# Designs tried in a protein design run: designed miniproteins, single chains, continued (4). Part 26

Each design is a single chain, and the fold is of that chain. pLDDT is the mean over its residues in the fold that is shown.

## One batch from the design tools (miniprotein)

Design m12879
Fold by ESMFold2-Fast:
Structure m12879 (fold): chain A 83 residues (1-83)
Amino acid sequence: MAPEGKDAKSAYIAAGTAEGLAGIALAVARLAGGGEEALRAAEEGLEYARKGIEYAKKGDYKKAQEYADEAAEYAARAARALA
């Protein structure tokens, strides 16, 4: 028996955290002049995070986690492009 309620909470937290990180990366890219690659990566991260939140709201915590993981990868990519 998998603890679905815990998985759903984890997916919501992960998606929300990824949205926050992508939002910070987007703001830094815009203010610091981080270039198109950083901006695009941050924007993609936000889109994945929003999809993750939507899947979590629908109870598809597995897809929500998958999209949250993708959002986190894009946020990390944006940070690397700013380096």
Scores: mean pLDDT 72

Design m12880
Fold by ESMFold2-Fast:
Structure m12880 (fold): chain A 63 residues (1-63)
Amino acid sequence: ASEEEVAYLAELLRQAALEAGLPEAVADAIAEAFRRRVAEGVPTADAVVAAMEEIRAAVAALR
């Protein structure tokens, strides 16, 4: 994916985390982890799945 596509997907994942009720710092961390995985050569689709699993795990960990 292009850098622009990665940036767009990172922002969508950040917004999804915020809409799920996660703090901004956690949403930012998930988006940054997604960007890092893609930069390290993880396929974009797999990086999206990993980010969605992180959102799910973080929501489950909320008090």
Scores: mean pLDDT 84

Design m12881
Fold by ESMFold2-Fast:
Structure m12881 (fold): chain A 70 residues (1-70)
Amino acid sequence: ISEEEIEELAEFLSEKLGVSKETGRALAKTLARLGITDKSKIVDLLLALFNTSREQAEEAAEKIVEALKK
């Protein structure tokens, strides 16, 4: 995954989860580094770390999986 793809994902996560762009970038880089592409694990992680709905977590997880599975 490129730095440009990380930045795009960071911006999406920042908006979707209501966190800073820096937090979104850290999350994107961490998930990419760990190779976590399981949608259900990402949903559970997002629900545990952020005050978000399951619907928002599922949408965020889908975008993360799409970006990381290339």
Scores: mean pLDDT 78

Design m12882
Fold by ESMFold2-Fast:
Structure m12882 (fold): chain A 84 residues (1-84)
Amino acid sequence: MEELKERALKAVDELTSPDPEVRAQAANEVVRLSKEIAELGEGAKEYLEQIADRAAEVGQSPDFDVQVFATAALIAVSIALKSL
């Protein structure tokens, strides 16, 4: 579980990359890992909340594309939380 959370937090940080391909891959990774964390169940809520908090912080970026990707990540995490 912790390893999935660490990978998801790293992916959220990669949303700030100057490379658009890295940003897109990072957004897809957050979606995938949020789903995997939710499917494990135990401790998922706390980990998903931590991922959401980091994505919200990244979403404060003045870069429009970063805001869009961070918002998509937040939506994915919110759906994962509702699936618990």
Scores: mean pLDDT 79

Design m12883
Fold by ESMFold2-Fast:
Structure m12883 (fold): chain A 73 residues (1-73)
Amino acid sequence: SLEKQAEELEKKAKEAIKNKDYETAIKYLDQLADVYYELEKEAEKKGDIEKEIEYGSKAVLALAQKVVLEKEL
């Protein structure tokens, strides 16, 4: 499921950040944002406003983390 993919990518991104492997973390965060945007679209289609906000917010947060890490490269 997309939810399971997001969980796995989030874990991988966090592990990469802890290891200071920012290049790898950026790749996982980019993929994570894409997965959360797809989940947001699915929630929007179902009229689930709470999930739409949750997934949209998580996608934006992933991209914000990516921007911070890119400054370290």
Scores: mean pLDDT 89

Design m12884
Fold by ESMFold2-Fast:
Structure m12884 (fold): chain A 83 residues (1-83)
Amino acid sequence: MVEHTIEPSMSVEQVADLAKELLAKHDEVTFVLKRSDVALNNEYAVAIANQAHAAGKQVTFEERDGDLVVTVRPSPEVLAAQA
């Protein structure tokens, strides 16, 4: 598992590009969205979720001490369909 921290200084496009790159290289990636305004964290979460879905992976969201944690994992259904 790879854990990557997203800083509020990053653009939504930079977060999308990072997510696409990490999801191409790793089966499971956790993104930590540092405490920011709710709208910016929502935009980051949507960008990550879109890249995860494009890669055929599942996404889970949890809150940890004011940070939003986004975990991307292989989808069991997609893996079963490819077998």
Scores: mean pLDDT 75

Design m12885
Fold by ESMFold2-Fast:
Structure m12885 (fold): chain A 65 residues (1-65)
Amino acid sequence: SPLERAQEEVGRRLDAVLAELQRRGETDPEQQRRRVLAELERLIEEHRDDPVQVDFLRELLEGVR
């Protein structure tokens, strides 16, 4: 389904962000939070024409803020 594909894409992107932070040795929760927020905002912009994906991403972003 479109929602399942959105969840899989978000999962892969966030896993990549976590791997990036781990490689950099970034353990500060505030810096980790900012990087996750930046990735979610980028995903919203990339998918701005897909209301189902945008709504899902906005809900995730509010949960991180």
Scores: mean pLDDT 83

Design m12886
Fold by ESMFold2-Fast:
Structure m12886 (fold): chain A 70 residues (1-70)
Amino acid sequence: PVVPGGASAEVETLSGPMLLVSGPLGGPVEVYVSRGGTYYDLTTRTYVELAAGRQTLELAPGEFRAYLLV
């Protein structure tokens, strides 16, 4: 079995949880969202709804995303 290239981390900040996702090789990256709700994507400057639990995000090679709970 081969896993897609990628990493994710959830960091607690003074503004709430921030989800960091990196896709150096692109493709599906599995992430865990501890709190569902509206997140602000700091990379694309857009709002996105994320459900709590495990999710798969499709990334381009070298793509980095940061989501801050609103």
Scores: mean pLDDT 72

Design m12887
Fold by ESMFold2-Fast:
Structure m12887 (fold): chain A 96 residues (1-96)
Amino acid sequence: SLEKAREAIERVPLPVEELIERYEELVRMALEEEARRTGDEKLREEMEKKLEEEIKKVKELVKEAQKDPEKRLIVEGVLARYAEELERRKAEEAAA
């Protein structure tokens, strides 16, 4: 819902550029964990390319969403939720 998107943005009051950077860090962590878990050498070699392609798609989505206030809130709300997930993962790693 739009209300949940607004609540997420209020909890993570960061510029969209910083939200994209935090999403990139989360995706990098997920790819590194998958490569470590599976021993997939091809995934390790292709990680940077996969990350670049994913972030390019996210930047295009953010740019397109700027044309519609509701789409902008939804996209930025989703990114704010991913920023919360990154902080949760970092806290769990620090506790381990």
Scores: mean pLDDT 82

Design m12888
Fold by ESMFold2-Fast:
Structure m12888 (fold): chain A 90 residues (1-90)
Amino acid sequence: MEETLEKAEQYLREGKYDEAIKLLNEFGKQVKEGTPLELIVRASALLIQAYRKKGKDKLAKVLEKSFENVFGPFFNEKTRKLYEEVLALE
């Protein structure tokens, strides 16, 4: 699972946004009870960034609000910092 997120981040850095989105959607299908929150946070932030990089700002904003509404109550200092750091990727 971590390998999928590392590869998705690499695709984002290379400008391969569609490939990153595809991997992140496949990761989402593998998410189950017991999946570490840190992986869910990283995947969600990478997906939001991929849509922003593609110019789909409205969809990115909807995803950000949806994720924060569902998972925001479960954020601790580490997961909040991770979320913000991934969203800040250039």
Scores: mean pLDDT 80

Design m12889
Fold by ESMFold2-Fast:
Structure m12889 (fold): chain A 78 residues (1-78)
Amino acid sequence: SMDEVKILMRAIAIKTEGYLALKNKASDEELDKVIAQLKQTIADLKALMASNPSADKAFFDKLIAELEALIEQLEKAK
């Protein structure tokens, strides 16, 4: 659906910001901001899945796991 496309685009955008923060050795303050945005994106994805019975659960579960793994990498970089 278009709502799924929108949340996926946002997830890709923040995932990209997270990888760029790692590559550019961003400050702890900037890393914390990206971590907060990733956590909010995970919450929004979980809410979308809970409200949409036609959502591809396997696809969204994998995406959430990738975002959670990126949070771990960002925390380790501090």
Scores: mean pLDDT 84

Design m12890
Fold by ESMFold2-Fast:
Structure m12890 (fold): chain A 74 residues (1-74)
Amino acid sequence: MPSVEELLAEFERLLAEAPSMSVEELREAVLRGRRLLHEHQDRLSPEQLARVEKILRELYVRLLERDPELVLDT
């Protein structure tokens, strides 16, 4: 199980790498990030949660800009 520090570092890394990611890499990053957030959201402070949610939103926006018809299903 990742520590809160490791979780935050992973999201910051994904955000930093996002401009160089392929569409598939962005899709995987968004899906992985959503799963990690869902599993660990109760461990995050409100400030940490807001930061992670902002990063995921930015990754998702970048993905939609490159594939506007993309549907991320349940």
Scores: mean pLDDT 77

Design m12891
Fold by ESMFold2-Fast:
Structure m12891 (fold): chain A 99 residues (1-99)
Amino acid sequence: SKEEKARELFDKLAEQLEALLPQASLEVQIEIGVVLLVIAVERALGKIDLQTTIRVLDSVIRSLQDLLARTSDPATRAQLQQLIALLQQTRAQLEELLK
């Protein structure tokens, strides 16, 4: 049940990330690719550790925030902010499943 809901959240996130990919700058495309790879690995393992997954998302969000701080291009900054918001929303939904 919790694992199924986590998989649905990952599927939705992957779909949203794939939709952003064609309009993204190269730097944002690379970060999207990293997140999609993490989702693919979680799916391949067949068992989702929600605490470990949340920790990984926290790490990725921190990396993206660091990248945003070093990025001057307005379009890339907007794309990074959108990506960070999506990942933060998914993290919050996964955290709710821990209750």
Scores: mean pLDDT 80

Design m12892
Fold by ESMFold2-Fast:
Structure m12892 (fold): chain A 87 residues (1-87)
Amino acid sequence: GLEEPGPMSSEISKEFAEIILKYLKGEISVEEAVKRLEELAKKSDPRQQAVLYRTIAEILRREGGPKEKIEEYEKKAAEAAAEAAAK
């Protein structure tokens, strides 16, 4: 679901929560939410990236977005999760 992740850096966690809250309130577009989450993922570790990419996929699925885009972000989330688990 679109839930706050577990322990993250204070800044990443705060930005993530703010993006999700704005999206759920309809204050930002789907495209803007996805863009902000991708930019946040670039500043995040693999565990955080897994949560962020999965959240993008869930947003796109909720909005009826293109299957190819949903699968792309699900793949990125799985790859990040695998990298996080390998340590």
Scores: mean pLDDT 79

Design m12893
Fold by ESMFold2-Fast:
Structure m12893 (fold): chain A 55 residues (1-55)
Amino acid sequence: SARDAQIQRAVNAYNAVIANNPDADIIANSRQSFIDYMRDVIGMSQADIDAIMAR
């Protein structure tokens, strides 16, 4: 679905940031931006966000 494709693109973008940036502050800020995007734009539940972030 279009939503699944949007989620996958967001996950890929987040993973690319953490793979290319060794800076812990950049990673922490990227993590927060990803969580905010998944909650506010995608409308994902906290439980589903927590499941993704636990990987």
Scores: mean pLDDT 80

Design m12894
Fold by ESMFold2-Fast:
Structure m12894 (fold): chain A 116 residues (1-116)
Amino acid sequence: SAIESLERALELTNRALELVKTALKEKPSEKLREAVELVQQAVLLTQAALEYAKKGKLDEALKSAQRAKEEIKRALEILEEENKENPDPKVQKAIELLREALKEIEKAIDEIKKEK
Protein backbone atom coordinates (compact mmCIF):
# COMPACT_ATOMS: atom_id res chain seq x y z
CA SER A 1 0.00 0.00 0.00
CA ALA A 2 0.99 3.65 -0.39
CA ILE A 3 1.03 4.06 3.42
CA GLU A 4 3.40 1.08 3.90
CA SER A 5 5.74 2.34 1.12
CA LEU A 6 5.77 5.87 2.61
CA GLU A 7 6.49 4.44 6.11
CA ARG A 8 9.47 2.47 4.68
CA ALA A 9 10.68 5.54 2.74
CA LEU A 10 10.49 7.65 5.93
CA GLU A 11 12.53 5.08 7.94
CA LEU A 12 15.18 4.82 5.18
CA THR A 13 15.43 8.61 4.71
CA ASN A 14 15.77 9.20 8.49
CA ARG A 15 18.58 6.59 8.68
CA ALA A 16 20.33 8.27 5.73
CA LEU A 17 19.96 11.70 7.42
CA GLU A 18 21.74 10.48 10.59
CA LEU A 19 24.64 9.04 8.53
CA VAL A 20 25.07 12.26 6.52
CA LYS A 21 24.93 14.35 9.75
CA THR A 22 27.64 12.13 11.29
CA ALA A 23 29.81 12.43 8.15
CA LEU A 24 29.36 16.24 8.26
CA LYS A 25 30.51 16.35 11.93
CA GLU A 26 33.61 14.23 11.18
CA LYS A 27 34.61 16.04 7.94
CA PRO A 28 32.76 19.35 7.45
CA SER A 29 32.08 20.19 3.78
CA GLU A 30 29.67 22.48 1.90
CA LYS A 31 28.36 19.50 -0.11
CA LEU A 32 27.56 17.49 3.05
CA ARG A 33 25.85 20.55 4.61
CA GLU A 34 23.71 21.00 1.48
CA ALA A 35 22.95 17.24 1.45
CA VAL A 36 21.79 17.38 5.11
CA GLU A 37 19.37 20.22 4.22
CA LEU A 38 18.00 18.33 1.18
CA VAL A 39 17.56 15.06 3.13
CA GLN A 40 15.86 16.97 6.01
CA GLN A 41 13.40 18.43 3.45
CA ALA A 42 12.83 14.93 2.01
CA VAL A 43 11.99 13.65 5.54
CA LEU A 44 9.47 16.47 6.11
CA LEU A 45 7.85 15.99 2.69
CA THR A 46 7.65 12.18 3.16
CA GLN A 47 6.04 12.69 6.61
CA ALA A 48 3.52 15.11 5.02
CA ALA A 49 2.76 12.62 2.21
CA LEU A 50 2.23 9.85 4.80
CA GLU A 51 -0.14 12.01 6.92
CA TYR A 52 -2.13 13.10 3.83
CA ALA A 53 -2.35 9.46 2.60
CA LYS A 54 -3.65 8.32 6.04
CA LYS A 55 -6.38 11.01 5.82
CA GLY A 56 -7.34 10.02 2.26
CA LYS A 57 -6.08 13.37 0.87
CA LEU A 58 -4.60 11.72 -2.21
CA ASP A 59 -3.87 14.89 -4.25
CA GLU A 60 -1.88 16.44 -1.38
CA ALA A 61 -0.17 13.08 -0.67
CA LEU A 62 0.88 12.80 -4.35
CA LYS A 63 2.28 16.37 -4.47
CA SER A 64 4.27 15.89 -1.23
CA ALA A 65 5.61 12.48 -2.38
CA GLN A 66 6.67 13.93 -5.77
CA ARG A 67 8.49 16.82 -3.99
CA ALA A 68 10.19 14.33 -1.63
CA LYS A 69 11.34 12.35 -4.70
CA GLU A 70 12.95 15.48 -6.21
CA GLU A 71 14.74 16.39 -2.93
CA ILE A 72 16.12 12.82 -2.64
CA LYS A 73 17.34 12.91 -6.27
CA ARG A 74 19.16 16.22 -5.60
CA ALA A 75 20.67 14.86 -2.37
CA LEU A 76 21.87 11.72 -4.23
CA GLU A 77 23.65 13.82 -6.90
CA ILE A 78 25.50 15.85 -4.25
CA LEU A 79 26.35 12.83 -2.06
CA GLU A 80 27.64 10.84 -5.06
CA GLU A 81 29.93 13.77 -6.03
CA GLU A 82 31.17 14.12 -2.42
CA ASN A 83 31.78 10.37 -2.08
CA LYS A 84 33.75 10.37 -5.37
CA GLU A 85 36.04 13.16 -4.08
CA ASN A 86 36.17 12.02 -0.40
CA PRO A 87 35.14 8.35 -0.07
CA ASP A 88 33.33 7.72 3.24
CA PRO A 89 31.55 4.44 4.19
CA LYS A 90 28.79 6.46 5.97
CA VAL A 91 28.17 8.54 2.82
CA GLN A 92 28.15 5.36 0.70
CA LYS A 93 25.59 3.75 3.08
CA ALA A 94 23.45 6.93 3.01
CA ILE A 95 23.46 6.80 -0.83
CA GLU A 96 22.28 3.14 -0.71
CA LEU A 97 19.50 3.99 1.81
CA LEU A 98 18.34 7.01 -0.25
CA ARG A 99 18.19 4.88 -3.42
CA GLU A 100 15.97 2.38 -1.54
CA ALA A 101 13.84 5.28 -0.18
CA LEU A 102 13.45 6.63 -3.74
CA LYS A 103 12.10 3.23 -4.91
CA GLU A 104 9.62 3.15 -1.99
CA ILE A 105 8.42 6.72 -2.78
CA GLU A 106 7.99 5.76 -6.47
CA LYS A 107 5.88 2.73 -5.36
CA ALA A 108 3.79 5.05 -3.15
CA ILE A 109 3.26 7.50 -6.06
CA ASP A 110 2.09 4.62 -8.31
CA GLU A 111 -0.28 3.29 -5.60
CA ILE A 112 -1.76 6.78 -4.94
CA LYS A 113 -2.36 7.26 -8.70
CA LYS A 114 -4.21 3.88 -8.87
CA GLU A 115 -6.51 4.92 -5.96
CA LYS A 116 -7.68 8.01 -7.95
Scores: mean pLDDT 91

Design m12895
Fold by ESMFold2-Fast:
Structure m12895 (fold): chain A 84 residues (1-84)
Amino acid sequence: VEEEAINALGSALGAARGALRSTDPLSREQNRHMAERFLARAEALLKQVKDPKIAELLRQALAALRAGDFARADELLKQARKLL
């Protein structure tokens, strides 16, 4: 569950970054929808995370991603992966 939650947030971050870099409107919309879907999956998985340290790092990463702080979100996800 922990690894799945980290991977879902990582995918959401990648899609969000893809949307910002997209010059084509269709690609931007597709990346935005992917980001929303992975974000929803990450939120659901986060409720099942048993490790309190990983859960805290993932909550902070989720908040950073929602705030548009992609660099901070990436850093926090890397920290969470080290605890696996």
Scores: mean pLDDT 79

Design m12896
Fold by ESMFold2-Fast:
Structure m12896 (fold): chain A 79 residues (1-79)
Amino acid sequence: EDPSEEEEKELLEKIREKAIKKLKEAGFSEETAKKAVELAEKGYTGEEVAEELGLSKEAVEEMARLISEAAKEVYEEYK
């Protein structure tokens, strides 16, 4: 089963919301969380995200892990 473009957009929106929430719970600001998720969606690399947000490589790796967890949870629970 291949989800429609509309269903994919809905899933991406839920992933955004969950990722931002997880990042905030991990101690990142709402602004930083939103920017990180937006940059990741645009295909920015971890290095590019670190440069844009002024974060360490370790912080960006933590953000990437949390975003990945949010995506996994949404795809498993909301499909």
Scores: mean pLDDT 76

Design m12897
Fold by ESMFold2-Fast:
Structure m12897 (fold): chain A 82 residues (1-82)
Amino acid sequence: SLEEEYLEIVEKFERESKGAIEYLEENPDLEVLEQLIKEVEGISEKILEEMKKNNVDKKIIERLEKVKKETLERLEELKKKL
């Protein structure tokens, strides 16, 4: 189903975001960090727009919004340490 496809997209986004943060915690790079912040914002915004246009379940939309917020908060905290 379309909802199952978006759940897989959200779960993949969450896994990849966590992996990238863990990598940057071990290998701090300000330019890479700033680029990742922009990419996370851009990618998540596009997915959220698509989900809303396709009337995807609000719970899946809210899950991506939460993942986006938590990811960006963690990236900004890493940026403050550099």
Scores: mean pLDDT 87

Design m12898
Fold by ESMFold2-Fast:
Structure m12898 (fold): chain A 64 residues (1-64)
Amino acid sequence: VDPRAVALIARESGLSRAEAERVAREVRDLLQQGRGKEAFALLTERLGLDPETADRIGVLLHLG
C-alpha cells in the first residue's frame, strides 16, 4: 500500500497509522474489484474526507 495514501488518511481523518493502513488496504481491495463507488463512499461518507482528498487517495492506491 502506498505510504502517502496512509499518511493522507491518517492526517485528514485523525486515525492512527495502523487504522489508516487498514482503511487504505480496504479501499485498494474495493478499487481492484471495480467497486470504485464504494471506495469513494467509504472515504467521503464514512470518514468525512472531502472529494478532492478522496480522489487523491484513490489515485495513489490505483498506481501502487
Scores: mean pLDDT 84

Design m12899
Fold by ESMFold2-Fast:
Structure m12899 (fold): chain A 61 residues (1-61)
Amino acid sequence: SDELVDEILAEFTAELKRAGGDPAAVARAVSRILDEYGDKLTDEQRDRLFARLSEALQALR
C-alpha cells in the first residue's frame, strides 16, 4: 500500500535531516532503504519512491 511508500519516505527524510545534507550519508541511506524495501514494493510504488528520492537527491546536489 501507499502507506509503505510514505513510511519509507519519512524514514529517508529523517535520515536526510540527521545527515545534515552529507551526500555520502544520503546515498548510503537510499541504497539501504532500496535494498531492504525494494522487493516489497509494486512497480508503481517503486516508480513513485524513485521519483521522490531522485528529486530530493537532485535538490541536495
Scores: mean pLDDT 71

Design m12900
Fold by ESMFold2-Fast:
Structure m12900 (fold): chain A 88 residues (1-88)
Amino acid sequence: SEREKILKESLEFLEKLIEKIEKSHNLSERQKKFVEEEKERVKEELEELKKNLKPEELKRKSAALVTATVLRIIGEIIDEEIEERKRK
């Protein structure tokens, strides 16, 4: 369905952005766990959005969710880097 395609493309886009982050930064075990937890959260939220939204609105909401998720991942990386610098 159109909705299934939007979900698949949104998850593939998120995975591609995560791969770019991983290539630019060696993730710690804490950061890797955070990324996996955020991926599962996004998958669950996208499935809920799919149940209630028309394709056009689903596409917009999915894009916003992916963007917010990437920012959360970047924020976690920055937070741990700041914590590590304070310990040294």
Scores: mean pLDDT 84

Design m12901
Fold by ESMFold2-Fast:
Structure m12901 (fold): chain A 67 residues (1-67)
Amino acid sequence: MKIDEEEIKLAFLQIEYAIARKARDPEGLERVAKEAEEFAKKSTNPQIRKDALDIAEDARREAERLR
């Protein structure tokens, strides 16, 4: 069984988002949003694409809230 690299990347994006949100770092949140959007464009798995786009939206929303 090969580990799904896309699931691992999604998990890292979730962790990065949580760290940036806790740190109240709008630049970090914008970086996470961009990484999640780029990852979503490359993913062929519809569930992973949806989850990545959700992270991007949440990260952008939090970044705006902190400004």
Scores: mean pLDDT 81

Design m12902
Fold by ESMFold2-Fast:
Formats: structure tokens, sequence, C-alpha cells
Structure m12902 (fold): chain A 100 residues (1-100)
């Protein structure tokens, strides 16, 4: 769960920054795979705005998927899902990732 959750954070950072190079994307994924929370926090501060960074850092520190759901909602205002519905989908994705 911890590793899969951090990979989800790395994927969100990459998704919010389509201009990231393949090398930068690999560095994000590697930090998540190694459960390197401090390195991920550095990338969050580098690649995201302050509001998104605060929510992502809270998600890393607390493990609360609701903070990740808030990031998605904040950066995709046209998403028809509520924060609670996004959180449920994220939980399902993490459960499916742990089976592979």
Amino acid sequence: MERSRLLLVAQLIAGLNPSLSDEEREELAEAALNVDKEKLKEYIKKYTDPETAELLIKAIETGDLKELAKVIKLNSSHVPLSVEEIEKKLKKLLEEAEKE
C-alpha cells in the first residue's frame, strides 16, 4: 500500500506536468518505488504550485487518499466526481495494484 500510494502521487505529479522529460518521470517513479518520501517532497515543491504541493505533502505524510482526491479536483475543476467519489476510485486502484 505505501509504495503503491507513493507511485500514485508520482503519477499525479507527472500528469500535472506534461512537459516533464522521460528522465524526470523515471526519477519520480524511482523515488516512489524506493519509498523515498523526502525526495518526493522535493519533486512536489519543484513541479507543482503551492496549493497542490501542500495537499500532496499531506497525502505522503498522513497516507490520506482524500488529500490526493482534493488535488485531482483542484486541478480538474471539470471532473464531475466529488472528492469522496475520487477517493473511492483511488482506493480501488491501489487495491488492484497490490494484486499485481
Scores: mean pLDDT 76

Design m12903
Fold by ESMFold2-Fast:
Structure m12903 (fold): chain A 79 residues (1-79)
Amino acid sequence: ASAGDILAAAIAVVAANPDLSAAERRALELGMRLASAGASPEEVLAAVRDHLTAEGASEEEIARAVAVVRQLLDRAAAL
């Protein structure tokens, strides 16, 4: 997907999830940056998980953030 496709997907994800936490928004931003740089979906999801774990996020926070980033990657792949 192009950087424009990733941005369009991110806008759609934010619109579908109006109550995103600050951690989920940071994860989405990281996911956008890595995907725009050509990282695979597996690499993006692993990096998001590792980043949030390093920040001391709970397992539930990590699971929610990973789900949001997965929505981004799925939408971008469909474009």
Scores: mean pLDDT 82

Design m12904
Fold by ESMFold2-Fast:
Formats: sequence, C-alpha cells, structure tokens
Structure m12904 (fold): chain A 84 residues (1-84)
Amino acid sequence: AMTPEQLEAVRRKALELSERVEKETGKKIMTIIIAYGDEVIVIFLVRGKLSEKGREILEKYAKELQDFAEKLGIKVEVGIREVS
C-alpha cells in the first residue's frame, strides 16, 4: 500500500502543476484527489471552457504528474473536467 509520504508527494505535485496550469492558461483550477490503496485519481476541474492550447497545456501537465507518480510506484489516473 502507498505510504502517507508518497501520497503527500503526489498531492503536492498535483497542486504545483495545477498552479502552473492557472498561470499559463489564466483559468482557475480546482484539484480533487481521491486515494485508494496504491491508486490515486486526480481530477482537474476548470471553470469555463478551455481553448485548444489550454487543453494541450493541461494534458502536458497531467502526463508530468503520471510520470512523477510512476517513479514512486503509484498509479495515477488524471481526469479533466470543464465546469459550466
């Protein structure tokens, strides 16, 4: 099972990356993190509609989060949701 330290590292990375997305896209991001066993689900909620470039930026950082977690032995699933 995932250690508390590993989960905290993933949470911190997810929040860091959401701040980078906000800076690069100008959109507010709410980050939801759900942990169960060795799996983590991260959902980036975006208020309003993303541009194509904004979507690419968010997908780039989603992959960076997954790659980071893989090095820790943690499976991360990343969802992106636009809230109207």
Scores: mean pLDDT 84

Design m12905
Fold by ESMFold2-Fast:
Structure m12905 (fold): chain A 56 residues (1-56)
Amino acid sequence: SAVDTALAVLRSFPAELRVQFLERNSNVVLSPEERAALLAGDDAVARRLLERALAQ
C-alpha cells in the first residue's frame, strides 16, 4: 500500500528527519505529542500520521 511504502521510506531516515519529511510533504499539522512520538521513533504514530496525510 502507499502507507506501507511511505512508512518504509520514513523508517530509512533518522528520527529527527522524519518530522522534517512529514512537514515538507504533507498538509498535516503535527501536535506536540505527535512530534515527540515521531522523534522517539514510534512507528504506530508514524503510520497514523501517514494515513492522515495520504487521506488528504
Scores: mean pLDDT 77

Design m12906
Fold by ESMFold2-Fast:
Structure m12906 (fold): chain A 98 residues (1-98)
Amino acid sequence: VERLIHVGETALLQADIPATAEAGETVTVSGTAAVVPGSTVRVYVDGVEVATGTVADDGSFSISFTAPTTAGEHTVRVTATTTSGVYVGEVTRTLTVR
């Protein structure tokens, strides 16, 4: 029960993903990750990587992407990986594009 043994748990990654967006709107995902600063955060929409960012020294992140132009429900997935490439978790939410 130590340091990196908890990698892969959603509790290590918290992301605020908007529930709705206009087609083609800029959407910002913000949150925190209990990982080493400089770790990579990736954003996927319907399984396609649309944006990447890094975790700040305080554990926060903020990443923007363009909402799909197709109206309806889309799956947004946010993942975090350490600087050494170890996957530490994901958050999935539905984004409704109008």
Scores: mean pLDDT 75

Design m12907
Fold by ESMFold2-Fast:
Structure m12907 (fold): chain A 90 residues (1-90)
Amino acid sequence: MEKIEALRKALDYLIENARLSDEEKEALRRLLEAAESGDVELVREVLERLPGLVRSAIAFLQSPYASALPEEVRQAAVEVLEELLEAAGV
């Protein structure tokens, strides 16, 4: 699925370029797994552990710091992350 590939590319970029802890990096990897499998419970687990992480990821992807990613990839990744927040009830 093109949207999930965009999310993978965006999260890999975040893990490599944003200043993240090992816990935050693991949480982003789990979020990708949850999106790929449709596992809403895993999304909730990530959000309960690090509730600001997904919103921070969206903000980073919408910032000039993510300009090295193609606009299409950034837009698709943000859309998936917003869908995950909505599905988790946040």
Scores: mean pLDDT 79

Design m12908
Fold by ESMFold2-Fast:
Structure m12908 (fold): chain A 81 residues (1-81)
Amino acid sequence: SHMEEDLKEVERLAEKLRTMSDEEKQKVANEISEYFKKKDDPEAVRKAIVYTAAMIRALEPDLSPEEALKIAEEKLNKIWS
């Protein structure tokens, strides 16, 4: 697990998402939705978790990157269970 790299990626993407327009944010949300359909692809799974965590972090700035990543993992694991 590249946890340190994933945490840095979550923060970078969250900062980028906060500077985006509503239209750009919607495009990112649609991209995340496509990753949810590819649960059997390990690369798509990792991407879905990181992008979901970044979206949570951008919307809930009081959450740490670690908390956002944990919520994203729990949410996706429940969907794929």
Scores: mean pLDDT 76

Design m12909
Fold by ESMFold2-Fast:
Structure m12909 (fold): chain A 58 residues (1-58)
Amino acid sequence: SKAQETYELARELIEKYGLDADLDKIAEEIVKRTGVSRDFARVAAALAKYELEKEKEK
């Protein structure tokens, strides 16, 4: 699905740039690659960061 594609891309970009990466820059890259709205891309980036931070705590 488009939502899964967007979320997976957000995870890849945060893993590439780091957990401290600017989420607005991550969202811009997602928009360029997927064509989703900036708001949706920003939410996906924030969710991916949250999940990756949680995975490191386990």
Scores: mean pLDDT 82

Design m12910
Fold by ESMFold2-Fast:
Structure m12910 (fold): chain A 82 residues (1-82)
Amino acid sequence: MVELVLEAYRKAAEKLGLEGAVPVVELSLEALELARAGGPRERVDALLAEAEARARELGLTEEQDKALAEEAKKILEELLKK
């Protein structure tokens, strides 16, 4: 569920001091959900482009992105057990 994935990323970002990355994740998840629903490709592409632009503005490194994803995965597993 997108809501649980977002919650996991918010907690991971807070723990790692990367809270600015949360809007990037929100845009990426909105694009993914729209694609799953069979929404228009142009809107999916626009959301992904906005996410990439925001990640660049933040100076998010590949190492930070991987650390955020790994921490979010651990938190998501905990949330799914609740």
Scores: mean pLDDT 78

Design m12911
Fold by ESMFold2-Fast:
Structure m12911 (fold): chain A 110 residues (1-110)
Amino acid sequence: AEELLKEAKELIEEAKKLIKEGKYEEAIDKLEEALNIIRELIKKNKDNEEALKEAAKLAREVALLAREILKKTTDKEVILKAIAVVLKAIGVLLEIGLLKGPEFLKKYAP
């Protein structure tokens, strides 16, 4: 759990840096990698409330960063990839919501 959380956080920080540099396609690739790690974390830690709290927070942050890219880019391929990342992140949050209930998401991923 701890190593997967660290890896996902590092990918998200790299994505933030790439967004500031205007490298939106590379940023989206990092966000997709982070979501894959977050999904693995959830699958391996369904009964670990602390791991699911962190997964919810990170999935929300990924969705917000992908949405930020959508506002800044005019590249249609990048837009489609960013939309796909937003939808995947929402799917991850819904999976956590099904496991723990909607109040869990309101508390940790508002």
Scores: mean pLDDT 85

Design m12912
Fold by ESMFold2-Fast:
Structure m12912 (fold): chain A 72 residues (1-72)
Amino acid sequence: AIELPPPSADLTREKIDELYEEAKKEKPLDDEELRELAEKAFNGDDEAALKLVGLSDDSQAERMEKIAKELL
């Protein structure tokens, strides 16, 4: 399984769970917003990476894959 790197000192497991739940409840993001999050995650922003994982659970995986292909 693909494991996320350990969170920064300010991110506890409980806060990670909240970020996942928040991402699942977030309103649909624009393609530009998804691209910004993907770029931040690729640059090592742990919080952005957690939000992207949460958004995939909301069936936004296709949009994320399209943006990832453009970044790669």
Scores: mean pLDDT 59

Design m12913
Fold by ESMFold2-Fast:
Structure m12913 (fold): chain A 84 residues (1-84)
Amino acid sequence: HMVELVPPDQLTPEQWELLRDALADAVASVLGIPREEVKARIDAGQLETLAEEVRKKAEQESDPVRREQLRTLADMLRAMAAHR
C-alpha cells in the first residue's frame, strides 16, 4: 500500500510541535548549537536559513551516507518553510 506523506501545512498544532522538537534536535546536533537556539530560530521563521546552513554542512561532509542524511534534513526544513 502507498503511504501518502501529509504536507507540512496540513499538520495539526500538536503534530507541528513534535516535528519542530525533532527538527530542532537534529539541526542542533548538525550545526553544533544549543537546541533552544534552533527552536527560537524556527519560531522566528528562519527555517529557510537553517535549511541553507544544514545544506552547507552537507557540502563539507566527507561521508556520502552522512552527506545524504544532511541533504534530506535540509530538504525537510525547506519544505516546512514553504508551507508556513
Scores: mean pLDDT 74

